# Designed miniproteins, single chains, continued (4): the designs that were tried, part 21

Each design is a single chain, and the fold is of that chain. pLDDT is the mean over its residues in the fold that is shown.

## One batch from the design tools (miniprotein)

Design m12703
Fold by ESMFold2-Fast:
Structure m12703 (fold): chain A 78 residues (1-78)
Amino acid sequence: MQKDQLKQLIQQLLEEGKITQKGADVAIQMIDENLSGKQIVIRMTSEDVKEAKSLAEREEINKAVAEFYRKWQQLQQS
């Protein structure tokens, strides 16, 4: 899988307001370190949850993380 495709997905989620800037920065660092998509999802969730101020924000972050994981799995199958 191309690292550029994963970085583009993270950038798109950030631009859509589905993840935080800190979550995006952590995910990009993990991609550069060749970590698995599962490891990226776990750490993104951890960082984004730290910045969530309400239950509604946490639900939105969880949906964004699930969408990222789904897209990452689709890229693995391509």
Scores: mean pLDDT 65

Design m12704
Fold by ESMFold2-Fast:
Structure m12704 (fold): chain A 72 residues (1-72)
Amino acid sequence: LEAEIRALQAETARAAAELGEDSPEVLALLVRLAEALLAWAEAQGRLEEALAARFDDPRSQALYDEAAARFA
């Protein structure tokens, strides 16, 4: 899972370099990366924190926002 996240980050960076960081392709990859980070949080036994982000918990929200912020 972590290897998949890293591969997805590399793919996102490549797309950003080729098409620009604001391209629809990069935004789609950032969404997929956020989903992968949620799965990673679940695998790390941090599912409650990840679910809490859906209910206004800023700790888990940071896991999703980090992917978008990397290429902002």
Scores: mean pLDDT 62

Design m12705
Fold by ESMFold2-Fast:
Structure m12705 (fold): chain A 97 residues (1-97)
Amino acid sequence: ASDEEIEEAVADIARAIANTLLKQGKYDEAADLYERMADKLPENSLLRGELYENAGIAYEKAGKKDKARQMFNKAAEAYSSVDPEKAEELKKKAEEL
């Protein structure tokens, strides 16, 4: 398998675990998992952006506005070359927190 295939498989497992944590109300643990997985992915990837966005949402639900803002900004950076409209949306969301 390529490094990209391994990264996708790890991300899918992380999403499954994080979804279970979210259902249990463990927003901090879910957010930490999303952030750590996103940190391991290549810059300017859709998957990296999606994981940081999910981390931001989970931190927001945990009441951690500063961390949520950081995650939305990181997601916007990851999306900037692959989905500029999504990047702008996430920057605005970070500013509104």
Scores: mean pLDDT 82

Design m12706
Fold by ESMFold2-Fast:
Structure m12706 (fold): chain A 90 residues (1-90)
Amino acid sequence: SVIEKANEQLERVDGLMDRLVEAVRNDAPESEIQTIIAELEGQVAQLKESANLEYLLDPSPEAQQILARVDAQIERAVRLVREAREYLAA
């Protein structure tokens, strides 16, 4: 289902955010951090598309709860990417 796909994408975004945090903490090469950022931005874009489809096709309370989680995770991922880029610029 679209809901199951959104949950899978949420887990992938969570895993990539954890990897990005670990890479920055361990002072990983800039190329590695940039690769994780690119992959995370790609997954966030896919998650946003999936959420938009769910918004149009399923008005259920369960779908709305998942959409709220998606919005929160997108905001967290965008913020983390910004902070990682600021770290690389320093």
Scores: mean pLDDT 81

Design m12707
Fold by ESMFold2-Fast:
Structure m12707 (fold): chain A 88 residues (1-88)
Amino acid sequence: MKDEEIRKLMKEAQRAAEAGDYEKALELLREAARLAGFDEEMIELLLEAARLQIEIRELVARGLSPEEWEQLVERAREMEERIKEFLE
């Protein structure tokens, strides 16, 4: 039951992302992760990483400023460090 619900939410999240509705996609992914038994801390970390990837793609499409690039590099480094802590 829960596995089928999680699969449905993940498919809906993928479709939302493909349509460019990233906020809806992230909300659906959060719900799926909660149903899968992920801790809120892990869910927030994963969603923050996903938001960062979306922001990078949007900025690359419009043209990056040096300040925006430096901010993204710092955020990416911080996210990689936190993800590494969860995997170790």
Scores: mean pLDDT 74

Design m12708
Fold by ESMFold2-Fast:
Structure m12708 (fold): chain A 71 residues (1-71)
Amino acid sequence: MKYGKALGAVNLAGKTVEESKDPEAQRRAALGGVRKALELGATKEDVEKAIDNADISPQAKEVIREALAEV
């Protein structure tokens, strides 16, 4: 249940990263998505798994992984 919500948050953040050409906006979206997943009760491991399973570009996955390392 919590993992599914984390996957949703990561997918939404990843789509926002893909739509933005501003690196600062991409970073903010990624950090927001990671923080939201953790607030929903996901662990960092759940978020890492969600990133791997998310239907987003490899570039968006990398930005979100970098954000996860910063929280």
Scores: mean pLDDT 80

Design m12709
Fold by ESMFold2-Fast:
Structure m12709 (fold): chain A 67 residues (1-67)
Amino acid sequence: MGNPDVIELQTRLKRGGFLPDDTPIDGIFGPVTEEALRNFILAYDIDKDGTLSAEELAEIKKKFPAD
């Protein structure tokens, strides 16, 4: 089982159109999820170093709240 924070991130990235619709939400921070996150970071200018921390994930969650 993958990280639950990554599962939530993948869900939000998919809803935001950054993650392909056919990509499974597996909770594994793999290349596809990393690419989607980098595109999201670039679009929103949150952090340009490409490193995802728990604090950065929390910031992302605030910008893409799940209804």
Scores: mean pLDDT 66

Design m12710
Fold by ESMFold2-Fast:
Structure m12710 (fold): chain A 58 residues (1-58)
Amino acid sequence: MTPNEQEIARRREEHERRIQEDVRRHNLSSEQVALMREVNEGMLRIYEWVLKKEEKRK
């Protein structure tokens, strides 16, 4: 398991917690929750891509 994989897993966990809190406080619909998850996954994917790009050559 790479350090990058560990970092992504941890951030995904934090994002899920955030979504749960928002649902409770703002009475979000399932559609909104799905969108939030999509956005968070997109951000995590970009973050992983950035880490990988930094490693890219060396």
Scores: mean pLDDT 75

Design m12711
Fold by ESMFold2-Fast:
Structure m12711 (fold): chain A 62 residues (1-62)
Amino acid sequence: GLEEAGRLAAEGMKKAPTKTSAGALAGDASRAYGVPAEEVARRAAELGGMTEEQARFAAEVA
């Protein structure tokens, strides 16, 4: 669900904290859990795993 997708994306960002990785991780979690990538990015930002700029970029590209 959304919590699992957000946590997966947030954990991935600890290893590669870039805008490009934010887009890729949000897209991967979106496909894995069946939630929109924009919602994944928002949840990852709420968990502290993404900055607002990274989450915005991820939402635009996914």
Scores: mean pLDDT 82

Design m12712
Fold by ESMFold2-Fast:
Structure m12712 (fold): chain A 80 residues (1-80)
Amino acid sequence: MTKAEKVLEKIKEAKEKAKDPYIQNLLDSLIKTLENLMKDKSLSEEEILKMVLFALQYLYEKTGDEIFKELAEYVEKLME
């Protein structure tokens, strides 16, 4: 399993555990974005992970929901 696939699975798990429909919709949009990025053969895995990390940080700043912070920290650990 690639690092991008691991991140995708974590976001899917987060969506299933989220109780707020608004947060579920944001996570679903992020899943679709990540799946599209993973299909782009011109992008490196590192570039995909950086793009997802910036999206998660932005969503945390806008929503204040800790779920986006936890997912961002997971992506950062995979990039180490």
Scores: mean pLDDT 86

Design m12713
Fold by ESMFold2-Fast:
Structure m12713 (fold): chain A 96 residues (1-96)
Amino acid sequence: SKLEELIKRLEKLIEEAKKLGDSILVKITQKLLELAKRALTAKPEELPEIRFELEVTLGLALIALGVRKLINAPQEHIDLAEEVIEIAEEIIELLE
């Protein structure tokens, strides 16, 4: 499924964030992975809470991107944060 593909992409991004030493992006991406896995097996009545937590985590990812741009972080950190945001948005769209 599309959600299973996005889960695999999140697992790869966690490893990339670890290699960059970006502990904040590791934590944000791990939370997205947890929520995506919960969504995969969730009952319909559980989806609103999961969507809300995904939107909160997307907000944290957007803040993390903004901070990295503000401090002129290496481009690899900025690119990774942008990819995390894109995947988070795709997961939220799938849970409509």
Scores: mean pLDDT 91

Design m12714
Fold by ESMFold2-Fast:
Structure m12714 (fold): chain A 59 residues (1-59)
Amino acid sequence: DLYKGVAAVFPEGESEPIKGEGFGETEEEAREKAIKDALEKAKKKGLKPAEIKSQVEKV
């Protein structure tokens, strides 16, 4: 079984989220990888996370 996680990090003062994705054999792994991907992208852009949303689906 494979799961796909998608995460959106909403920076302070910004309307556009920074999106990340991840895959894993469990929902927890996929979610964790997606969140880490989104946070790493936000950090590279110098953006401060205000809110994080995540969703996982089985693929």
Scores: mean pLDDT 80

Design m12715
Fold by ESMFold2-Fast:
Structure m12715 (fold): chain A 89 residues (1-89)
Amino acid sequence: SAEKVRKMLENKTDPLVIAESVMDSFGDYASIGSLSLKYAIGDPKVNELIAKANEAIKNGDIEKAAKYLAQLAKLSGASPKVIETIEKA
């Protein structure tokens, strides 16, 4: 839920953990696999979005953090429901 995403952002949870948690909630295991692979091979776009999300989280900018997490989910091929849930945080 969007409320769970907001709570995870407030608790300064790792962006990858937040994204995977939302994907898991919708049974989007293919996107979890895609994200994990891109991260493992050092994909520059994944690393950039994680860095930007972490900066926004540290600054307490929940809206910006959610935006970067939604972009990370989209890059992983996540379903529209996953992306919308993250954006609503």
Scores: mean pLDDT 85

Design m12716
Fold by ESMFold2-Fast:
Structure m12716 (fold): chain A 63 residues (1-63)
Amino acid sequence: MEEQLRLEVAESLGRMLAGIALSTKTPVEDFRKEVDALASKIKDPREKALVEKAGKEAVAKLE
């Protein structure tokens, strides 16, 4: 049940992050590196998985 909620939240966050990156004209390569770096710093496995999925969705939308 929580996994389904995470999928929906990650998709929404991914779309928002992609929109922000497009609005700020952030290069896809830089955005990808920032997402990877952020995910690596997250200590909570639950939050890390959510950020990784949101970042992956955002990168997919930017390309």
Scores: mean pLDDT 72

Design m12717
Fold by ESMFold2-Fast:
Structure m12717 (fold): chain A 93 residues (1-93)
Amino acid sequence: MEAEIEKLIAEYKALADKANEAIEANKEEEAKAYQLKILELLGKYLLLLGVSKETVEKFLELGKKGIESGDPALLEEAVALVKPEMEKLAAKR
């Protein structure tokens, strides 16, 4: 479990850097592709933490829809759904 989490965090950091570079370069489609991959990694990470499959599926659906449509409200809803678990993880490192 710990080795899988460590690998996912490393992949997340690499993809986040690439997404930010694409955004700064105004490469919208490339940025969206990296954001979608980040979303999939976050979903995998949440499952490993014991978040319910139903909650993770809702998170992935809202996040994907938000990224594809560029609707920040959908992204905010997805984040709000998982934010309490992310805060617990930040406290534990």
Scores: mean pLDDT 76

Design m12718
Fold by ESMFold2-Fast:
Structure m12718 (fold): chain A 90 residues (1-90)
Amino acid sequence: SEADKVIEELKRKKEEIEAKLEEVIAKTKDEEVKKQLEEFRKKMIETLEKEIENVEKEKTPEAVEKAKLVLEELEYMTKDAIELAEKIEK
């Protein structure tokens, strides 16, 4: 189903986001930037977990569409956060 495909994509993207942020955090030397990235990672993961749970429970086209929009937003936010952190560390 479309819902099952979106759930698998959300789970895969969650792992990708976690791995990317963990790598950037590990390379970050500024303690304040590191804390901000850790909090950002926690919020991103919690948001994705809620969307996964919502699609698993609802399995509606509306839940699927919302999850896709949230994932797209979180990917942009993650890219921006990483770019900002790298500029500070440079």
Scores: mean pLDDT 82

Design m12719
Fold by ESMFold2-Fast:
Structure m12719 (fold): chain A 61 residues (1-61)
Amino acid sequence: MNNINNNQNNVDNYQQTANQLREQASTSSGEMKTLLQKGLQDAQNEYNNAQNNLNNNINNS
């Protein structure tokens, strides 16, 4: 089982998603910008959760 690598991949994927949503939000307006900003917040929360899971697995390994 490679939990650390899976958690690192999740961190990387959520970081990339957050960066893409941030860029899209900066070039958008109105309702679309609001939806993208919400998506960015959700992606940032998932990134933080993935980082916490990675750190927890490192500390418990």
Scores: mean pLDDT 76

Design m12720
Fold by ESMFold2-Fast:
Structure m12720 (fold): chain A 77 residues (1-77)
Amino acid sequence: MSLEELEEKMKEAIAAGDEEAYLEYWKELFELLVETDEEVRKEALELKPEIEEAAATQSGFLKKMAEKALEVIEKAE
């Protein structure tokens, strides 16, 4: 999927209240950005310790988002 298609799918998931679908499209979007945008990749790698702490300490949606972000960042190392 393109960046534009992923953004539209994320909007659809929000409108439907589908948190799991939103997180999966968010993860795909973040993977695409980390692989194609050097600045996003650099910032993601720099923020890894903070995202690890968020995955450990947050709850609910923020915890799930941090966990998905960590999967992407670990592959980018």
Scores: mean pLDDT 80

Design m12721
Fold by ESMFold2-Fast:
Structure m12721 (fold): chain A 59 residues (1-59)
Amino acid sequence: SAALRAKLEAVRSALGEIGKPVELSELRALVDAGLSVERLQRELGLSREEAETILSLYG
């Protein structure tokens, strides 16, 4: 639980830094649907490089 929370907060912080802030509940919904580069690009409008970085933080 604590480790998952820390990963979600790290991802949320990184998304905020690139101008794509999301609520924790929205991020949890994306995780439940399965995080992928393609989903992050589609749902949040990230570049491939940004999506790969975010996915690695959750990893």
Scores: mean pLDDT 80

Design m12722
Fold by ESMFold2-Fast:
Structure m12722 (fold): chain A 100 residues (1-100)
Amino acid sequence: MEAVLERAERLAEELREALLEAGASPEAAELVAAAARSAILLEAQGKPREEQVKVLEDALRLLERDPRATPVAIEAMRRLLELVREGKPAEEAAREVIEA
């Protein structure tokens, strides 16, 4: 259980750092990282995919309404959401977004 939390936190931090380097605002990078962490933890708890998707959709709506949300953060959030909707595990989806 602790190992899953540590992996989720590490992936969220890696995603946040990658977005900051790509020019995302700190607030937008933090929101994407927090949403990814939440989806990974929901997956680890055996929560249905629809609940994981909802967390990511809610985060995307917040990003789209914030004029400080950079296109890079919105694109990363859309890609993460698409991968999870297609059935990829949230942890694997987060890794794919970081490696892009």
Scores: mean pLDDT 83

Design m12723
Fold by ESMFold2-Fast:
Structure m12723 (fold): chain A 55 residues (1-55)
Amino acid sequence: DELAKALASDDPEVVAEAIRRITDLSQGALLKPALEKHVGDKVVWEALRELSERF
């Protein structure tokens, strides 16, 4: 799964783009490890804010 691989990336921009590609809440289970890995990264948390506006 391309999305799962992107969410596991060490690059916060790649993770942020992956978060923006989430279209199903079932994919949210992949978010927890990605967010824990990038705690405090503004780019990742800004993408999460955008995701929260969709759901």
Scores: mean pLDDT 73

Design m12724
Fold by ESMFold2-Fast:
Structure m12724 (fold): chain A 88 residues (1-88)
Amino acid sequence: SKEEEYERLLEKGAELLEEGQRLLEEGKRTGDVEKLKEAAEKYREAAELYREASRVAEDPARAAGADVMAVGAEVEAELAEELAKKAE
């Protein structure tokens, strides 16, 4: 069902967001530029899955919720990218 697809995409996005957060904290703690870059990549992947969730959502409120999650992940990706550039 579309609802099951929506939920699966949100769940996978959340997993990537958690992985990105772990890598971001490790990169900040150690100054590891590659971990900061990897964190940004995970956040970008999470954002894409949230955008896919928004597209498959049949409820406009659920679509909007997924879009908000995507924006949050995109912002985190940009912050991780900025930190990586400043550490190079």
Scores: mean pLDDT 90

Design m12725
Fold by ESMFold2-Fast:
Structure m12725 (fold): chain A 85 residues (1-85)
Amino acid sequence: DEIEKRKKEMEEKFKKIEENYEEVLEHLRKTSPEHAEKFEKLYNEFKKMYESEEQFKEHIDTVEQQINSVMLMAQLALKEAEEES
């Protein structure tokens, strides 16, 4: 089932974001407060939709795009923090 496969892929991405959430957010708050607000907002919107089975199933494409955007922002922030160290 393609929907279940996509859900598992998003679960793995979400866990990686959760593991680095505080570090990413702290770095963004120091370097770009505007990006920090966007990251926090997107993460909270994603988490809310992800935790709701009905919203997740109805908006799976949107949820997937949101998680990919949050993950990209997290990867860029972590890379920048690593380069500054």
Scores: mean pLDDT 75

Design m12726
Fold by ESMFold2-Fast:
Structure m12726 (fold): chain A 67 residues (1-67)
Amino acid sequence: MRFRLEIDASKAEEAERRLTEMYLQGLIESVRGSPDGTTFEVVVADEEGERRLRELAEELGGRLTEI
């Protein structure tokens, strides 16, 4: 499943770090950030990856859209 995560620029560093951790844990198959760090396109590996990504979006005050 593929998602777009949109966040405030002030959260970009935290989002990048946490998405990288999820990638290393095998919850994400791929992640691609925009040059300004405000948008990430994320492919989750499974339903657990989707759950964690939705929790992250809520914690960061971001918007998550399935694409």
Scores: mean pLDDT 85

Design m12727
Fold by ESMFold2-Fast:
Structure m12727 (fold): chain A 61 residues (1-61)
Amino acid sequence: SPQQIVQQIVNEVQDLVDAGASREEVMARLDQLLAQNPQLTPEQQQAVRTNALALVEAAEK
């Protein structure tokens, strides 16, 4: 389902953040993952971006 795809993308972003990847590396990978899933709606893409940014910001504190 689209929701399972969203969760998989968020999990992969979380793994990168946990591994110490930079904001730039995380954002580049997120863009690749979203490009691989063109079936996601703009709302679903925004939800993924919001969750990914929250994970990056939490790690930067």
Scores: mean pLDDT 82

Design m12728
Fold by ESMFold2-Fast:
Structure m12728 (fold): chain A 85 residues (1-85)
Amino acid sequence: GMKTLELAEKIIELAERLYERAPSLELGVIIGLLHMAYSIGKLTGEPDVELFVKLAGQIAEYARKNGEYELAEEIEKLKKELESL
């Protein structure tokens, strides 16, 4: 629903901030997949919550591996909110 897309948009914003601090091809691909999933969810009205949870988890793990602990915690919080929908 709308709440899923609002949470996904916040995850995208945090992922883009993470890319500014720790850019890589790997993170760029994950962000690309996140944008595609968001666009499909918005167009169909059927957002893939499980896919957003998976991608958020991958981005949070990437953040931790690159020492961006605060961004990792913010993304994990949004992931938990998605899981509770």
Scores: mean pLDDT 89

Design m12729
Fold by ESMFold2-Fast:
Structure m12729 (fold): chain A 69 residues (1-69)
Amino acid sequence: GRSLAEKVKEKALELGFSEEQAEKIGLTVLAGYDLPPEVLARLVKEMALKLGASDEQAEELGKFVEKLM
């Protein structure tokens, strides 16, 4: 992935999210790119949970976002 959003989409697919769900998560990253890492990670976790992810999947995505920022 060339951007943070692309890297997060790829991680979502790796964690078992559908392509449609991963796209929605990527758009959340793009919309919040200028936010503090902890705030963006929270928004990504909230989006993952809304899409039906487990708490564990959502937490792993949030930690991944924080690691990249």
Scores: mean pLDDT 80

Design m12730
Fold by ESMFold2-Fast:
Structure m12730 (fold): chain A 89 residues (1-89)
Amino acid sequence: GEEEKRRELAERVEELLRELGFPEESARRLAEVVRTMSIEKQEKIVRDLEKLKREGRTSHLEVASVLHRNAENQDQRAEISRIIAESVG
């Protein structure tokens, strides 16, 4: 069902964020924000993060850009910014 697909996509995002160098807690929190997005945006984030990994583009800024450009509302953007700031500060 849709909820199972949302869970699987969020789990994949969390795995990719850890592989791209994010701490476990930050990756989990970011994946929780992504889970609030539409299935279409979750799938785009998975594809974009897999592309970053494949191309060796492991910068926090590149990952932040993927997450921000796929965010659908201000609350999602604000939460992404907070989590990323906490992971580097």
Scores: mean pLDDT 85

Design m12731
Fold by ESMFold2-Fast:
Structure m12731 (fold): chain A 64 residues (1-64)
Amino acid sequence: MDEEVAKTAALLAGYESGLEGKTVEEGIKRARERLAELGLEMSDEELTKWVRLGVEMGKTVRKL
């Protein structure tokens, strides 16, 4: 399902940004570029939600 692929891509982009110690804004930019390459769309609200969750996960792992 395209929705699950889009959510996973947004979450992963956020996670990568969190691991690198970057901001949510950097994660959103990365996620938008990745979704565009995949030909997938997501609302700004949903995109921000999944990217933020990814960033928090990445930051947590980075501190371990």
Scores: mean pLDDT 82

Design m12732
Fold by ESMFold2-Fast:
Structure m12732 (fold): chain A 98 residues (1-98)
Amino acid sequence: MSIEEQINEFNRLAKRFNEAVKNKDEAEVRKVAKEIVEFGKKNNLHPDLVKELEELLKNNASIDELIKKVSELMEEMQLELVERAGKENIEIPEVVIP
């Protein structure tokens, strides 16, 4: 993915995750968490945190543990994408993670 495609997909995933948490949609939280794992693997974003989230998903961890780990991973992904965008002189759209 280009950096612009990475930013757009990250923003889409962040919005879906935030809406799923707000709506207490446990099935959508798990679905988005799986998509975040795949996004992180595809773009080499925080492989250690991605591996931790993948293990939580495989072990059918509680929704609260998944929300906590996804929030941690997405915060770190946002920081890395900001750094990548700065190097490429690309502005990142505003992303709100609760």
Scores: mean pLDDT 81

Design m12733
Fold by ESMFold2-Fast:
Structure m12733 (fold): chain A 85 residues (1-85)
Amino acid sequence: SMDEVLEIIESTVEQIERLLQQVKDGGDEGRARGLSLGYILRTLSTLQVHDPELAKKALEILNESEDTVEGLLKSMKEILELAKS
């Protein structure tokens, strides 16, 4: 379902936003980055099953991403906007 795909991407964006806020509050950035990647990998696995074309485009966006919590969040927001189109 398109709604299910949107829900999982939105959930991942929300989780990474929380992790970014934790980093801004003095949390460990490396741990937050690792957790963000875990959420992203789970999302990509779901996209490969439900929408393989979107999964391919998502991987292309993520390959160009900066390896920071902020960079990963920006890339996931771009993937969300693409999924809404």
Scores: mean pLDDT 88

Design m12734
Fold by ESMFold2-Fast:
Structure m12734 (fold): chain A 89 residues (1-89)
Amino acid sequence: SGQQQQIQQQLDTTLANVDTLITNAQNNLQNGNVNQSTLQQLRDLIDQARQLVSEIDDPQLREQYTKRIQQLQQQLDQLEQQQQKLLNG
């Protein structure tokens, strides 16, 4: 349906924004910067993406997006670990 296509487009845009912010956060952490604001923004966008995935009727498409979100969550977890090392080191 048109609604399902709109959800997919919004989800694709949200996940692309997450990729961009992860790249920016990785660059900032490599330069010794602590970027708490970007990490919070990433958590919020990933939560929004999970909500959008719940609105997808196609179980195969839902599974594909769930796996992509899991990969992005793993990258966020790594960024948070690196930030924690900077705060504690």
Scores: mean pLDDT 85

Design m12735
Fold by ESMFold2-Fast:
Structure m12735 (fold): chain A 106 residues (1-106)
Amino acid sequence: SARVDQVIALLDQMRSDAQSARDRILSATSQDEVLEVMRELVGRLRRIAEQIATLDPRTAALVRDAIRRMEELIRRRVSKEEAIRFVDALIDTVQDLIAQVRKRAA
């Protein structure tokens, strides 16, 4: 359906944004630079979550959970290594969400 395709496109955008953030974190030379990349990613994920919420509230709730975890890591001034591990886990979670959305549409 058009709604399912739109949700998948938004999740794919989230995966792309997370991958870009990962590359920027990997290249970061300071903790402040890592935290800034994570704050920018939170902003992008919030906009995506708002769009998904009108189409698939259940998927939006899972995205909002990821945002909450990222905000906690930023508050705790997470290390570069821990930030990379979190973003890798986020990418995996998004891939799983895409698969779940496709399965529910079948």
Scores: mean pLDDT 88

Design m12736
Fold by ESMFold2-Fast:
Structure m12736 (fold): chain A 82 residues (1-82)
Amino acid sequence: MEAQREAARRLVETAEGMAREGERNLDALKAQSEEERKAGAEYLRRVAELARQAGAADPSIAERAEEAARRLEELADELEAA
């Protein structure tokens, strides 16, 4: 149970970091091939889903998880639209 809460927190922290890094490097990410951009978008959407699941499991991080998930989904949309 303690390990599960720690894993959930780490997942949300990872999602937040990915969103921040992706936002900072958006132009470079958009310059990738269409295949790479699609693969990146799929990966970001999966991490967003995992972050939401972590937030559902631990209400103390639910708000952070939902915000991170939304940011990753917005980033994925930008990559698919490029």
Scores: mean pLDDT 83

Design m12737
Fold by ESMFold2-Fast:
Structure m12737 (fold): chain A 61 residues (1-61)
Amino acid sequence: MEEEFEEARRKAIEVLEQRLRDEYGLTPEQVAAARARFEATFEQLKDRPEEFLKIVEDLLA
């Protein structure tokens, strides 16, 4: 679970950063700020890996 959570977290952050750049045209500085917020949210979901994985799947759909 720990490694699965960390791997999913990395993939989610990577996808979110790419979407922010490609879809919203954010600057690297804005993307970095958004990433920090995402990491805080993922840390809160660490105890709920199923819910976190569902969010990741929705991002990939």
Scores: mean pLDDT 70

Design m12738
Fold by ESMFold2-Fast:
Structure m12738 (fold): chain A 86 residues (1-86)
Amino acid sequence: SLPSEVIEREIIEDPEGTARRRAEEKYELLKSSELFTEEFKERLIKLLEEQIKRLKEELEKTEDERKRTLLEAAIIEAELLIEKLK
Protein backbone atom coordinates (compact mmCIF):
# COMPACT_ATOMS: atom_id res chain seq x y z
CA SER A 1 0.00 0.00 0.00
CA LEU A 2 3.01 2.34 0.42
CA PRO A 3 4.59 3.81 -2.74
CA SER A 4 7.63 1.76 -3.90
CA GLU A 5 9.96 4.76 -3.36
CA VAL A 6 8.98 4.93 0.35
CA ILE A 7 9.63 1.20 0.82
CA GLU A 8 13.04 1.47 -0.93
CA ARG A 9 14.00 4.37 1.37
CA GLU A 10 13.12 2.33 4.48
CA ILE A 11 15.23 -0.58 3.18
CA ILE A 12 18.25 1.65 2.44
CA GLU A 13 18.08 3.28 5.91
CA ASP A 14 17.68 -0.02 7.81
CA PRO A 15 17.95 -3.05 5.49
CA GLU A 16 18.02 -5.77 8.20
CA GLY A 17 15.34 -4.19 10.44
CA THR A 18 13.04 -3.49 7.48
CA ALA A 19 13.53 -7.05 6.14
CA ARG A 20 12.69 -8.51 9.58
CA ARG A 21 9.58 -6.32 9.98
CA ARG A 22 8.32 -7.15 6.46
CA ALA A 23 8.89 -10.91 7.01
CA GLU A 24 6.92 -10.71 10.29
CA GLU A 25 4.08 -8.76 8.59
CA LYS A 26 3.92 -11.27 5.70
CA TYR A 27 3.90 -14.25 8.07
CA GLU A 28 1.06 -12.76 10.17
CA LEU A 29 -0.96 -12.10 6.99
CA LEU A 30 -0.32 -15.65 5.71
CA LYS A 31 -1.22 -17.44 8.96
CA SER A 32 -4.51 -15.45 9.20
CA SER A 33 -5.52 -16.87 5.78
CA GLU A 34 -7.85 -19.91 5.47
CA LEU A 35 -5.60 -21.01 2.57
CA PHE A 36 -2.58 -21.42 4.92
CA THR A 37 -2.27 -25.22 4.67
CA GLU A 38 0.82 -27.44 5.10
CA GLU A 39 0.86 -27.95 1.30
CA PHE A 40 0.78 -24.18 0.75
CA LYS A 41 3.66 -23.68 3.23
CA GLU A 42 5.80 -26.37 1.53
CA ARG A 43 5.17 -24.81 -1.90
CA LEU A 44 5.89 -21.29 -0.60
CA ILE A 45 9.18 -22.43 1.00
CA LYS A 46 10.30 -23.92 -2.35
CA LEU A 47 9.35 -20.71 -4.19
CA LEU A 48 11.21 -18.58 -1.62
CA GLU A 49 14.32 -20.82 -1.89
CA GLU A 50 14.22 -20.41 -5.71
CA GLN A 51 13.77 -16.62 -5.27
CA ILE A 52 16.80 -16.48 -2.91
CA LYS A 53 18.92 -18.35 -5.50
CA ARG A 54 17.92 -15.88 -8.25
CA LEU A 55 18.52 -12.86 -5.99
CA LYS A 56 22.00 -14.16 -5.04
CA GLU A 57 22.84 -14.65 -8.74
CA GLU A 58 21.69 -11.07 -9.48
CA LEU A 59 23.68 -9.75 -6.49
CA GLU A 60 26.91 -11.34 -7.88
CA LYS A 61 26.36 -9.40 -11.16
CA THR A 62 25.39 -6.09 -9.51
CA GLU A 63 27.92 -3.29 -8.83
CA ASP A 64 25.39 -0.54 -7.90
CA GLU A 65 25.52 -0.06 -4.10
CA ARG A 66 21.85 0.94 -3.74
CA LYS A 67 20.65 -2.06 -5.80
CA ARG A 68 22.98 -4.40 -3.85
CA THR A 69 21.44 -3.19 -0.55
CA LEU A 70 17.91 -3.77 -1.89
CA LEU A 71 18.84 -7.29 -3.09
CA GLU A 72 20.53 -8.15 0.23
CA ALA A 73 17.43 -6.98 2.15
CA ALA A 74 15.17 -9.06 -0.13
CA ILE A 75 17.34 -12.15 0.53
CA ILE A 76 17.22 -11.57 4.33
CA GLU A 77 13.41 -11.07 4.20
CA ALA A 78 12.92 -14.33 2.25
CA GLU A 79 15.29 -16.30 4.55
CA LEU A 80 13.51 -15.00 7.69
CA LEU A 81 10.11 -15.86 6.20
CA ILE A 82 11.29 -19.44 5.45
CA GLU A 83 12.39 -19.83 9.11
CA LYS A 84 8.94 -18.67 10.30
CA LEU A 85 7.22 -21.13 7.91
CA LYS A 86 9.24 -24.14 9.15
Scores: mean pLDDT 85

